# Designed miniproteins, single chains, continued (4): the designs that were tried, part 65

Each design is a single chain, and the fold is of that chain. pLDDT is the mean over its residues in the fold that is shown.

## One batch from the design tools (miniprotein)

Design m14251
Fold by ESMFold2-Fast:
Structure m14251 (fold): chain A 93 residues (1-93)
Amino acid sequence: SLEDQNEQRGREFLERLAEAAGISLEELEELILKHNPGTAIEELAALAKEYGEEALERILELLREEFLKEKGPTEENLKKLEEIEKEIKELAK
């Protein structure tokens, strides 16, 4: 059940990312496969690079919202989120 819950959460996150980027879930999956990233950070950076600054901003907003919803808005979590956002922006160049 825990594996099923994790798979469902991952799918829901990808669906939200696709919506934020203005693409279909199938197009998002194809994009991830095309760039073959090994991490979620690399996957998000690949999306931002493909779809430009508007997609980057929407992806970062969604990431912030989901991260803070799951982990909570602690000082440590806000710092980690800032580091993740910086890495995505650098990789998307």
Scores: mean pLDDT 72

Design m14252
Fold by ESMFold2-Fast:
Structure m14252 (fold): chain A 63 residues (1-63)
Amino acid sequence: SAVRQQALRETATEIRAIGAIIEYELLVKRGEDASEARRELEELLPEVSNPSLRENIRAALAR
């Protein structure tokens, strides 16, 4: 169903966003170039429908 396909796409986007946050924070902590991870988070922000996860992305990008 279209509803199921939408839910699967949203879940995949959320998993990807969580991974990108973890990678970004690790790179920043290690003093490594985080530019690609930051760009991915900026691209994912408008695609994430979960308000709590959107706020986590914004918080990460503000550091």
Scores: mean pLDDT 86

Design m14253
Fold by ESMFold2-Fast:
Structure m14253 (fold): chain A 95 residues (1-95)
Amino acid sequence: ADISGIEKAIKETWKGPPGSTSKGTATGNDGKKIDFTVTKLDDKKLKITGKTSDGGSVSSGIATTKQALKKSGFDIKDIKVDLDKKSFTITAEKK
């Protein structure tokens, strides 16, 4: 997976105040595109919402996003999945 786009978005969003957002596109471990939005919720938490492209796997999108979050110093707190919409939301907390 190419997680560099997600890592950059996390870093840029985290520098901002609560409510800051960044959008981007990444490539999952399955080679498919993930459209994502990073939101800073507070001084400890952020949220990433992702949607996988046609033929993409939601589980691959989640795995790719978890890798970026962990590498950026965040613990995963919650994962919500909508398989019908091929989307997920991950809430994470800064270590």
Scores: mean pLDDT 82

Design m14254
Fold by ESMFold2-Fast:
Structure m14254 (fold): chain A 56 residues (1-56)
Amino acid sequence: SNLEKEIKEIEKRIEELDRQGVRAVLDGDFATLERYRKEIKELEEKLNKLKQELSK
């Protein structure tokens, strides 16, 4: 279903942001790290909503 595809895409995006966040820490770029953390939080909230829709 379209919901399952969207869930998988968001999960992949979160994984990518986590990897980029590790790089930001190593580079001392804490402003970028904060931006990625904010994006991850927003994506996790969207994921929760989509998973609720899928379970209906």
Scores: mean pLDDT 85

Design m14255
Fold by ESMFold2-Fast:
Structure m14255 (fold): chain A 67 residues (1-67)
Amino acid sequence: MSKEEEIKLAKELLEKNPTDVDLAILLLKLEYGMSNEELAEHFGVSKATVSKRIKRAKKKIEEIVKK
């Protein structure tokens, strides 16, 4: 999946569920180029937590693409 395609799908999912913080973190990383470290500081969580949330967001996108 391309970066542009992943961004588009993440935006569509976030529009359906505006409170999905996992998707919001993924979009900030992909669209605005924020690092996991910058995201960790912004959200007040560990870098490992950011990585886990990105992994969850990507799984949500994969479930849509595979269907």
Scores: mean pLDDT 79

Design m14256
Fold by ESMFold2-Fast:
Structure m14256 (fold): chain A 62 residues (1-62)
Amino acid sequence: SQDRNNVVSRLNQIRNIAIDQGDTQLVRRIDYIINQLNSNPNDSSIINQARNFVNRAQQQIQ
């Protein structure tokens, strides 16, 4: 879905920022979420949890 692809794109952007900042815990958490999305591509609850994570993380980084 477009929503899933948008969330994955934003997760990758946050991951790159986390790498640049040396935030290894955030990188690991993002990798975990991406793995969940890849394993369950049509699970709306996982997509919603990932979207909520992205929104919270972007508020802290931006």
Scores: mean pLDDT 82

Design m14257
Fold by ESMFold2-Fast:
Structure m14257 (fold): chain A 82 residues (1-82)
Amino acid sequence: MPKEVTVEEVIEAMDKLKPTQVTITLTKDGLLVTLLVLDGTQVVREEEFLIKGSDKELEEAAKRLTEYAKSRGIKVVSDPLK
């Protein structure tokens, strides 16, 4: 089940896990963020997070997380902002 977290906690998780890719999806329940670590063809680690907030807060969270991931060389697979 996805863990309910803040944007700052997701950023900390990205720094600790150094994921190969991230998926960011806006859902009715909030912003769903999945961090995936790949070693060749093997999924080594997968962590799922849920950020709750207003529409404006979730839009800003998605933007911050997308920009942060790209700045760290993490592949963004799904971008709810386009």
Scores: mean pLDDT 78

Design m14258
Fold by ESMFold2-Fast:
Structure m14258 (fold): chain A 63 residues (1-63)
Amino acid sequence: MEEAYEAARKAAEEHRDLPLDEIMDAVQKAVEPLIKNMTPEEGEKASQAVLEAVEEALRKRRE
């Protein structure tokens, strides 16, 4: 979960100047190998953490 959060945050920060669709594509590619071996419950928690990480990274850049 922490690895998925950090991977998502880093990908979002690195691609912050791109359109949202491209940012989300980069985030998905970064977290996919981390999520594929998780249980369904872990996957849900990881997905929530990824969403929060992306929101936090983009929020800091838009203010």
Scores: mean pLDDT 74

Design m14259
Fold by ESMFold2-Fast:
Structure m14259 (fold): chain A 89 residues (1-89)
Amino acid sequence: SATERAIELIEEAKEKIAALPADEAAREYAVNVLEGIKRLLEETKDVRVAALALERETPFILAAFKDEAVRAQAEAILRELIEGLRRLA
């Protein structure tokens, strides 16, 4: 289903974020936000709602990454996730 594929995309994004060479606190914050979006998706079964929630949270996730190059990598991961979710919505 679209919901199952969306959950897979969120899990892939969580793994990519967890692998970034960033402070543990920044990675943990981002992964926890993505886990929250996943739970919202599991409860609502609405990929559009999950995409909108992620778009809203994105600036706060990016603000946690202080290194510009690592932040750019995080931004690319989140952009790909948002685009993937929008395609399934």
Scores: mean pLDDT 90

Design m14260
Fold by ESMFold2-Fast:
Structure m14260 (fold): chain A 57 residues (1-57)
Amino acid sequence: SDDAYKGAYDGGPSMASTKGTESYGPDSGLGATIGANMGKGRKGRSDGAYDGAKRSS
């Protein structure tokens, strides 16, 4: 099951690498961390960061 989705990306690390090179990609998790840090103590900002990850799914 997991291999089925990863098969397309495993053919070449380009897709996974591209998201990483994007700097603040949802798959990198860095974007989510930055968003949460910018709005620390504010749930409204944290929700915005989570939206990026949801769209990638």
Scores: mean pLDDT 44

Design m14261
Fold by ESMFold2-Fast:
Structure m14261 (fold): chain A 96 residues (1-96)
Amino acid sequence: DSLKTQTDLLKAMIRGLEDAGYEVIKAVSIEEDGLKGAAVEARTADGKRIIYAVVTKDGVQEASVRYDVDTGEVRETAPRSEKAKELLDKLIKELE
């Protein structure tokens, strides 16, 4: 039952961020072309904000990005396909 849906992926991401001491303030999940995507905007207790988005296929990470909103630091995994990149970009846009 783990990571079978974009909702399962989103729940896993939220849990991981909360366990790391973040508060999730926005969340979105999209399924498209056999890819499952989830994105969250989260903040620390000090008010620092991050955006974190992940795209998976069959439980394997196909693309990810973590963006520090306050510093502009970006950490990303190179997308494995054009469709994974398109879904990642769509997830980030939906959080705006």
Scores: mean pLDDT 79

Design m14262
Fold by ESMFold2-Fast:
Structure m14262 (fold): chain A 68 residues (1-68)
Amino acid sequence: MSREERVERAEALLREKFGDSALALLGLPETHPLRQGLIEYVGRELGLSREDAREAVLEALRRMAAEA
């Protein structure tokens, strides 16, 4: 799976599950349990390593914020 494909799939998953409420998580530190739980969830759903899931989630949330 390419980096771009990982980000696109993460964004689709976040939009489906959380909608715009996912953007509120950008206001939390990455160490916050809710942010960590989101990274773990996306990693499990997409079959990604923790680091790949972290990067995909961060880029997806940033992309969503730029489109809002």
Scores: mean pLDDT 77

Design m14263
Fold by ESMFold2-Fast:
Structure m14263 (fold): chain A 94 residues (1-94)
Amino acid sequence: MLSPEELIEKYLEEIKKLLEEMAKNPEKAAEILQRISEIIDEAEKTLSKEDLIKFYEKAIEIFEEYREKNKDNPLIVTYTGLLIGELKKRIEEI
């Protein structure tokens, strides 16, 4: 079994791969968003509140970095913006 830190790294790596796939295949953006949401839901079920906050903070950093890197792509800007807003809200509610 993975440690909480290893689980966070695993979830973040899966999210990074999905964001790269979204850039390559914009037609799959809705499907990829759904898969990212499923990873976040699994993290919420698996991680303690403390580890979940760390996961959300690191995920926000990844989404912000990816948004800046791809700011010429309106689809990526929109979807990463929605994900950032949702995770910031979830942190405030913990």
Scores: mean pLDDT 83

Design m14264
Fold by ESMFold2-Fast:
Structure m14264 (fold): chain A 101 residues (1-101)
Amino acid sequence: MKLEEEALELVRKAYELAKEAFRKGNLETARISLEAADKAIKALKILKSERILEAEIMEGMIRIMVGVLEVTKEHVPDPELTEKGKKLLKEAEELLKKAEK
């Protein structure tokens, strides 16, 4: 896949994971999802993507979900969900490195 399509797909995956984390009250995974989306958007900016607005809207929605969990002080541990988040973050970091080269 082209790097732009991979970056957009990572933002979509981060958004879906953040929704699941939000429903479960898992602040840790919601924060990891936001970091993954931020890295994928940084790659989109380097690639000068015309679709960056779509990604930034999804990131904004993740940021709202994280903010709500932080205000409500909800943290229900979910190790499996957190592991999925860490894997997605690693994929976003690798994609960003490819975009920077």
Scores: mean pLDDT 86

Design m14265
Fold by ESMFold2-Fast:
Structure m14265 (fold): chain A 61 residues (1-61)
Amino acid sequence: SAAEQLILELIKQGKTPEEIVAEMKKRGFSNDEIVQAVLALRKKGLITEEQAVAIVEEVLK
């Protein structure tokens, strides 16, 4: 998905979980869309457990 591709690009650029969530929200992605994209990336093995947890916790603040 577009959300998954953007998260991967931001991680590759060395962005923090806070910066990733801020950019995703700026581009109009909902909290649910961000969480679903993170879970899909983790299921595919494209991000670590630690990365997934950090981004989800940031969304839920």
Scores: mean pLDDT 88

Design m14266
Fold by ESMFold2-Fast:
Structure m14266 (fold): chain A 100 residues (1-100)
Amino acid sequence: SIVEEAKEIAEETIKKVKEAIENKASEEEIFKILREFGDKIQELLEKNNISSEAQKEVAKVFHEGLEEIEKALENKDLKKALEIVEEMAKKIIEIIEKAS
């Protein structure tokens, strides 16, 4: 199902962000992981003919999440950055569950 695929993408993204933090990766490397997450979710939504309305809602959550993650990373609050990634992923999955 689309929901199972979205959960798998989210779980792999969270693992990669956690590993990047543990390995003291740059902010740029963390944002690269998050952009790849956004691209994979967008492809998944398009492939499953999800409504333009739901796609816009997902994009809004993703962009707002990225802004909050950037602020957390600027403050060197790595724990908060990870918590925001997890919350962003959860909200995106909830939108996908309602749309399909």
Scores: mean pLDDT 88

Design m14267
Fold by ESMFold2-Fast:
Structure m14267 (fold): chain A 85 residues (1-85)
Amino acid sequence: MKAEVEKEVKELIEKAKEHLEKGDYRGALSALNQMGALIYQKVKLSEEQRKQLNKALTEATSHIMEGDVEGAKKALDEMYKIAMG
């Protein structure tokens, strides 16, 4: 179960980064939302981890909307770290 969730989260991060590199911010936002939903549904998070995830989601969304590809990628990597513990 944990390894399968890790694989799915990695695939969604790669998809989001690919959309960002192509300038497809809508595709990147879609992948980001899918990843957030997957983490909330499949990963047992502490209250502190949930707060950190919400902050990372907000930061990733802001960077994508501003066209800051590097900032968005960093926020996606932060979400991955939260999901993996």
Scores: mean pLDDT 80

Design m14268
Fold by ESMFold2-Fast:
Order: structure tokens, then sequence, then C-alpha cells
Structure m14268 (fold): chain A 68 residues (1-68)
């Protein structure tokens, strides 16, 4: 199935955008190895994440939100 990983790096968490992307891509690699079609989307804040999740679900994606 089509899976979308939407990741937001939270400044309060001390997680850089680079580290957040590494986490998301590691999860994507695991899911692809299990036979899923996976895309990674990086957003800058919670409001963008909510909008992106709604957009992707409307397009038929199963969405996995990551807040790191």
Amino acid sequence: MKVAIVVVPLPESGTSRFIAELYARSLAAKLRAEGHDVEVFIVDNEEEMEKKIEELRAKGYEVIPLRV
C-alpha cells in the first residue's frame, strides 16, 4: 500500500531537522523492506503536519506522523 511518513522536528525536543530526516528515512527503509511503497515528507511545524496529513489521506495514503 502507499504509506506516507510525515515528520516534524520539534525545537523543544532538541532534535535537528537532519536527525529527524534520518529517523524518518530509517523507518521508510524498514517499511519498504516489508513490501510497502513509502514516501517521506518533512514539515516545519504542527499546523503544516495536520494539513499534510489531511492532503495525503485524501490521496489514499496511510499516514504515519512522527514528532521528534
Scores: mean pLDDT 79

Design m14269
Fold by ESMFold2-Fast:
Structure m14269 (fold): chain A 94 residues (1-94)
Amino acid sequence: MASEIRLREEELSEDKKVFTAEAVGERSQIDELNAALQALAEGLLPGAKIPPVRPGQRATSTFETPEGKATVTAEASPVDADGRVRLRLTVELE
């Protein structure tokens, strides 16, 4: 029982609003991790759709918002020695 999902939000820039969220879990939880990132992206960008990512994969999508262009990047780490995967969601608003 070593599955842990942590969501963390961080604003990095005044000119660019950058939000980063990370979720860590087991390889077997990859669908749950992708669903959590999709829910976060939809909360920030209504109607956003992110393709599921596999370990070691990256997907980027661009959406139009009322405030400008939004770029969403989802990244999955390779599976580690403990069978864990880290997913990272980055939302960049211009």
Scores: mean pLDDT 71

Design m14270
Fold by ESMFold2-Fast:
Structure m14270 (fold): chain A 102 residues (1-102)
Amino acid sequence: SVKEELIKKMKELVDELIAEERARNRPPTFQELEELFRKILDLIKEMLPNASAEEYMELLAEAIEYYAEKAGLSDDEVDVLATIATGILQEELGQPVVFVRP
């Protein structure tokens, strides 16, 4: 399905950032995390042009969960990712959104 292909591509973007972290031997910067979520939103726009705000939130939560599991992120680090993702999503949609932890 288109949604399965989208999830696969989102996970590939997360994998790329994790590989870059390992190559640099440092955690990602705030700007690099913003760029990741911006790329994910662009991908959702391209593949699911009629996606609702709720679907955007679910897909971002899926990406954050995958990142957390693969990189071994703490609860505090997951909260930082959710905060960044929420801010970018609010800017893109022009409306407030409440992110629920995955």
Scores: mean pLDDT 83

Design m14271
Fold by ESMFold2-Fast:
Structure m14271 (fold): chain A 83 residues (1-83)
Amino acid sequence: FRGLSDEELVRNARGSVRAAEENLERAEKLKKEGAPESVVASYLTSAKINAIAARILASQTPAAREEGERAEEVLKRADELAK
């Protein structure tokens, strides 16, 4: 993340958090439809990995505060869905 501009950090954090949100929504839909736990878990794992990446990127600049908050929300919802 060294050498990235604030604009590049925001863009990369946004990309990661969007991927996290998409995987979380897919996991939620699959769980509601009664998909196997292993399939739901794979999408939750992908959502968490992307959310963690977004948090790390967002921590490098205050310009990415919104992306960081969205990443935290994904992690919270993923943990709730895993119960």
Scores: mean pLDDT 85

Design m14272
Fold by ESMFold2-Fast:
Structure m14272 (fold): chain A 106 residues (1-106)
Amino acid sequence: AEELVEEAQEKAEEAARLAREAEEAARRGDEERARELLREALEKAEEALELAKKALEEGADELKVKSVLSAVAEAAERVERVARKLKDEELAKRAREIRREAEELL
């Protein structure tokens, strides 16, 4: 259970980093690189969300799981914001779904 929380936290931190890198790439006008980074960020956010759900099912510390879910929701929110700026409705929708699911578990 605790190992799943640690893995989920690592994935959530990676999602946040990738989302920030995507935002920077978008600011430079590198829309293609920004979209690549947003896809990677969403992949890591989805992995973190699934690990957090599994940790919760296995009786992990609820406060630690909620911390991970909050980090996932924040990363997804940043991805949605950047995707909307790039007018990428598909990435924005995917980010919104991940954020919604994370917030529902909080």
Scores: mean pLDDT 88

Design m14273
Fold by ESMFold2-Fast:
Structure m14273 (fold): chain A 87 residues (1-87)
Amino acid sequence: MEELAEAVRRAALGAAEKAMELAKAGKEVPADSISGERAEVAETLEEAVALNARRLAELAEAEYERTGDPRYRDAAEAARRLAEEAE
């Protein structure tokens, strides 16, 4: 599932970048958001994704509730499917 892993990686990086952009705009980033540390994990996501896919899904859902950006919703769905497949 290289396509799915890549989609999760891109979504996780996008969520982290969005969180940083919101911080720059003077908006508070929630503690449970995907942070720069999680973006660093996303660079090696194929090794880490199976272990952390459920947490990535939770963080992406939280960002979707925060921002309303459908990119995060799609990331959460992809991460949940990856977590179920990796199990």
Scores: mean pLDDT 56

Design m14274
Fold by ESMFold2-Fast:
Structure m14274 (fold): chain A 96 residues (1-96)
Amino acid sequence: MTPREKAIELLRKVIEIAKKYLEDRSPETKQKAIDELNKIRDELRKIKAESPDPALFDTLISLVDGIISAIENDDYDELKALVETLELFVEELERS
């Protein structure tokens, strides 16, 4: 699996986690989402180290950091906007 393919898989998990929180805003779902997203961010940092395009991964890590922040602050409008941005980014990456 290429670094790009690994990133696409992780970003799809980010989208799924964020959408679950938008549907179930319980404290338990919020904490689980934050914990899982932090693990995905760490995995993206590892993939960045192996990637010929580190700037792409900086953008992806920044988007995940934004999603974590939106969840932590219960900023549902920002979270929805970031999820839509990430979905478009995943579609673009899959067309590569």
Scores: mean pLDDT 85

Design m14275
Fold by ESMFold2-Fast:
Structure m14275 (fold): chain A 95 residues (1-95)
Amino acid sequence: SSLDLLSEYYELLVEVDERIRDPELRQALYQHALDTTDSYVKSSSTIEHLDKEIEGLERLRELARQLGDEETAALIDRAIDLLKQLKKQLEQQAS
């Protein structure tokens, strides 16, 4: 279900938060949380919000890679895949 994918997504975000040691990555994760909350309020649809959240995670993943935190980058990549799966399920139900 969509709720099961969302649950797995939040569990991955908790793992990301627990593994981050770099303060620049931690600040970026907090900014991502603020940006996704703002996007949720301002987006006209769940799909629009998910696209913005995915874009934010892609930026966070690239920052993790630039800082040499390949393990955190891999966890973020999995989180992106879960949101992409959720987006596809919601798009199929809206058809």
Scores: mean pLDDT 83

Design m14276
Fold by ESMFold2-Fast:
Structure m14276 (fold): chain A 100 residues (1-100)
Amino acid sequence: SADDVSNKATDLIIKDNQKLRDYLLSKGETESAKIVDDMIKDLQALKKNKASIQEIKDKIDEYTNKVLAKSDPESALIIDQSFGVQFMLLSVAEREVKKL
């Protein structure tokens, strides 16, 4: 179902951001990790409210500039790569939902 595809995509995004948060904490990037943790909480709330894939994309986009502004240059590359992969996954999920 469309709900199953959206839920699976959102769960994968939440998991990827939990890994990103833990990575940032391991590097002492406490401010960046806190911003990612706040994003995880917002994404979990959106999932419970059956938000659209576009709303998930908009939420990640909202946090992207905040996280990058607080990160060292090396961590910024990892954050950018992680969010890029997440946007690709959400775009695939959005196309799959439209088939149903």
Scores: mean pLDDT 89

Design m14277
Fold by ESMFold2-Fast:
Structure m14277 (fold): chain A 69 residues (1-69)
Amino acid sequence: SEKEEEAKKVLETALKQTSLVNQRAGIREALDLAKEAGNEEAVKILTEALQKSTLDDVRKGIKEALKKL
């Protein structure tokens, strides 16, 4: 779960971002880490978060993924 801990730190940093582009960049990094960790539930949540078009919905997805990591 070293990769899961790294993904959590990336997502916590993404939550501090004020732009959708920067939040999505953090989600992509965390998604790669979640895939390496084999955390399929976090991968699904992060993939769905990338499909969101509002900052609020993306933040909700990040928070859900953090609960599964």
Scores: mean pLDDT 83

Design m14278
Fold by ESMFold2-Fast:
Structure m14278 (fold): chain A 95 residues (1-95)
Amino acid sequence: MVAKEGDRVKGGSVTLTPVENGVYDVEGETFTEKGIKLSLKGPGYYNPSDNSVTGTAVATDPEGHERLLVGKLKMIDEKKAEVVDGVLVDPESLL
């Protein structure tokens, strides 16, 4: 099952590892609206106004296909967040 550009993601959980003030390494899982499980890894940036993290991550589907994800996380605690919104994008569209 293959994830596509434009697919929206929601739900799942990620682990936040502090790198610098306001910067995290994000690793975890989310799901497309079609139910495809994606493994996530990439940088996240903390927003103190709403206790969220936004960033761009590599999203890998169960068949090993990689896509770029731009998304928003809601912090649950100091090391854990939930994916509240995101979209898969073509990496070339960000160049």
Scores: mean pLDDT 79

Design m14279
Fold by ESMFold2-Fast:
Structure m14279 (fold): chain A 80 residues (1-80)
Amino acid sequence: KKNEILKVAGKLARYLFEKLGDDPNSKLVTTLGELAKELGVSPSTVSKALKYLEKLGVINVEREGKRLVISRNENPPTKP
């Protein structure tokens, strides 16, 4: 079964978390083309992977023309 989107989503999540670090207020400003180049996939594949991660509640994505503003979505089920 060709779940290339799931593989790309996992690789994308790792890349994004490395760039965002541990600060919940961190934002990454990038483009589909830049992410596609970093991941070695097409921009359409990155777009699908981003939507998948956004749907899972892993990240928040704001779309500003050609730019993407990406932040970590911290929705833990319970806080101390």
Scores: mean pLDDT 75

Design m14280
Fold by ESMFold2-Fast:
Structure m14280 (fold): chain A 65 residues (1-65)
Amino acid sequence: SMEEIEELARLALEAFPEIGSADDATRRRALRMVYGFSREEPREPSEEELERLLAAVRRLVAERA
């Protein structure tokens, strides 16, 4: 859900605060790690989920500026 995506994006920013000023590649890497930790069995997010997570990070960073 969008609420789960937003919460994961917040957790990523807390775990890896450097992604607030990082490029998309660094953000994607951090988001994949946080997504993996949110599940009992490690799995990669889909490209759609990853793009939604990336958009949520961008929005949260903009709101904090």
Scores: mean pLDDT 77

Design m14281
Fold by ESMFold2-Fast:
Structure m14281 (fold): chain A 72 residues (1-72)
Amino acid sequence: SSLVELFVKAGASRKTAEALVEVLGDDEARLEYVLAVAKSLQEEQGLSPEEAVLRAVELVYPQLTAALRARL
């Protein structure tokens, strides 16, 4: 999936990237927004790419956190 590759290119593990796409769905704008927040967290807080992506979901879509954790 091109959306999975988007998160892998951003530095997330393939397992995390696949779980993110399953939970967030095929909404490219939603996925791009999560990546933008993750980039901000990497620059401001020094988080790893994987930590930043997971934290971005927690901040932007907290209602999806349980579903994401169930897939990890």
Scores: mean pLDDT 79

Design m14282
Fold by ESMFold2-Fast:
Structure m14282 (fold): chain A 82 residues (1-82)
Amino acid sequence: MAEEYVRRIEELEKWIEENKETLTDEDIEEAVLEAEVIRLAGAVLKSEEVIEKAEELLEKIRKIVEEKKDELSKKTIALVSG
């Protein structure tokens, strides 16, 4: 059971890495929700490995969101300053 969640996290992480540049806000939201569900399952199963991997993925997603936010902020500044 825990192994299935580990595989799901690994598949989701690989998909995110392969599509990092083209991720939509909807894709990010869905990925976050799936990772949170897996983290909760890990807590219920008392699987530290599942929890840690889900948290690592959530941190990776958060970094991608911050990068996109910085890009959007730069575009907003360009619109105001132009």
Scores: mean pLDDT 75

Design m14283
Fold by ESMFold2-Fast:
Structure m14283 (fold): chain A 84 residues (1-84)
Amino acid sequence: MREEALEHLEEAIEKAKKAAPGNSPALAALDAAKEAVERGDYVAALENLDAAEESIKAAAPDDPEAKEAIEHIREAKEALEEAM
């Protein structure tokens, strides 16, 4: 569902900012994913969520906030895939 995906996306953005506030590629990808969800472009949203997940894993794989961000990204991806 769109609302569920957006809720998880907002949590992912918050956790990603706490883990690495300087990770501009990850934060930009999350913002792009949110815009894509809002306009109904779920393919673009999933691509941007994949990019954000990889960026977060590369920067801070063992950070608890980074792990929570990745969990919320995965939950957002699942909600979008169910809506397709």
Scores: mean pLDDT 80

Design m14284
Fold by ESMFold2-Fast:
Structure m14284 (fold): chain A 55 residues (1-55)
Amino acid sequence: SDEEDAKKGYEGGYKWGKEGMSPEAAGALALQNTGSEKAAEAGYEGGLKGREEAE
């Protein structure tokens, strides 16, 4: 579902962002892993938050 895809994308993106991945790369990886544009959008947002909190 869109909600589950968004949750997975955000959680993945947040983790990867904290580990140093760019938000763009986090979104792309979330898309690759799920096939979902909702996961890609959420992965980008998670990546932004992860990068913010890493610094």
Scores: mean pLDDT 85

Design m14285
Fold by ESMFold2-Fast:
Structure m14285 (fold): chain A 80 residues (1-80)
Amino acid sequence: MSKEEKELLIKIAKEASKKTGLPIDRTTVMSIADLLGLKLSDEEAIEITREAGGLPGSFPLSDEDRKVIVSEAKKILEEM
């Protein structure tokens, strides 16, 4: 993953979190990365989650909350 791809992923994750009021977890970061066509290692996903101000632990979002934040991330990406 390039530095520009990492910075873009962090930016999208932060903005989606701000707009929805939902926290960022590792699974959400991986879902947003998939929208960008990026494949993350577990280590990269943990690092990006932390840099996006997310929860480093095993406190996952519900499937419904994850759908909301990922949908917002997709809209943000389409506006870029």
Scores: mean pLDDT 77

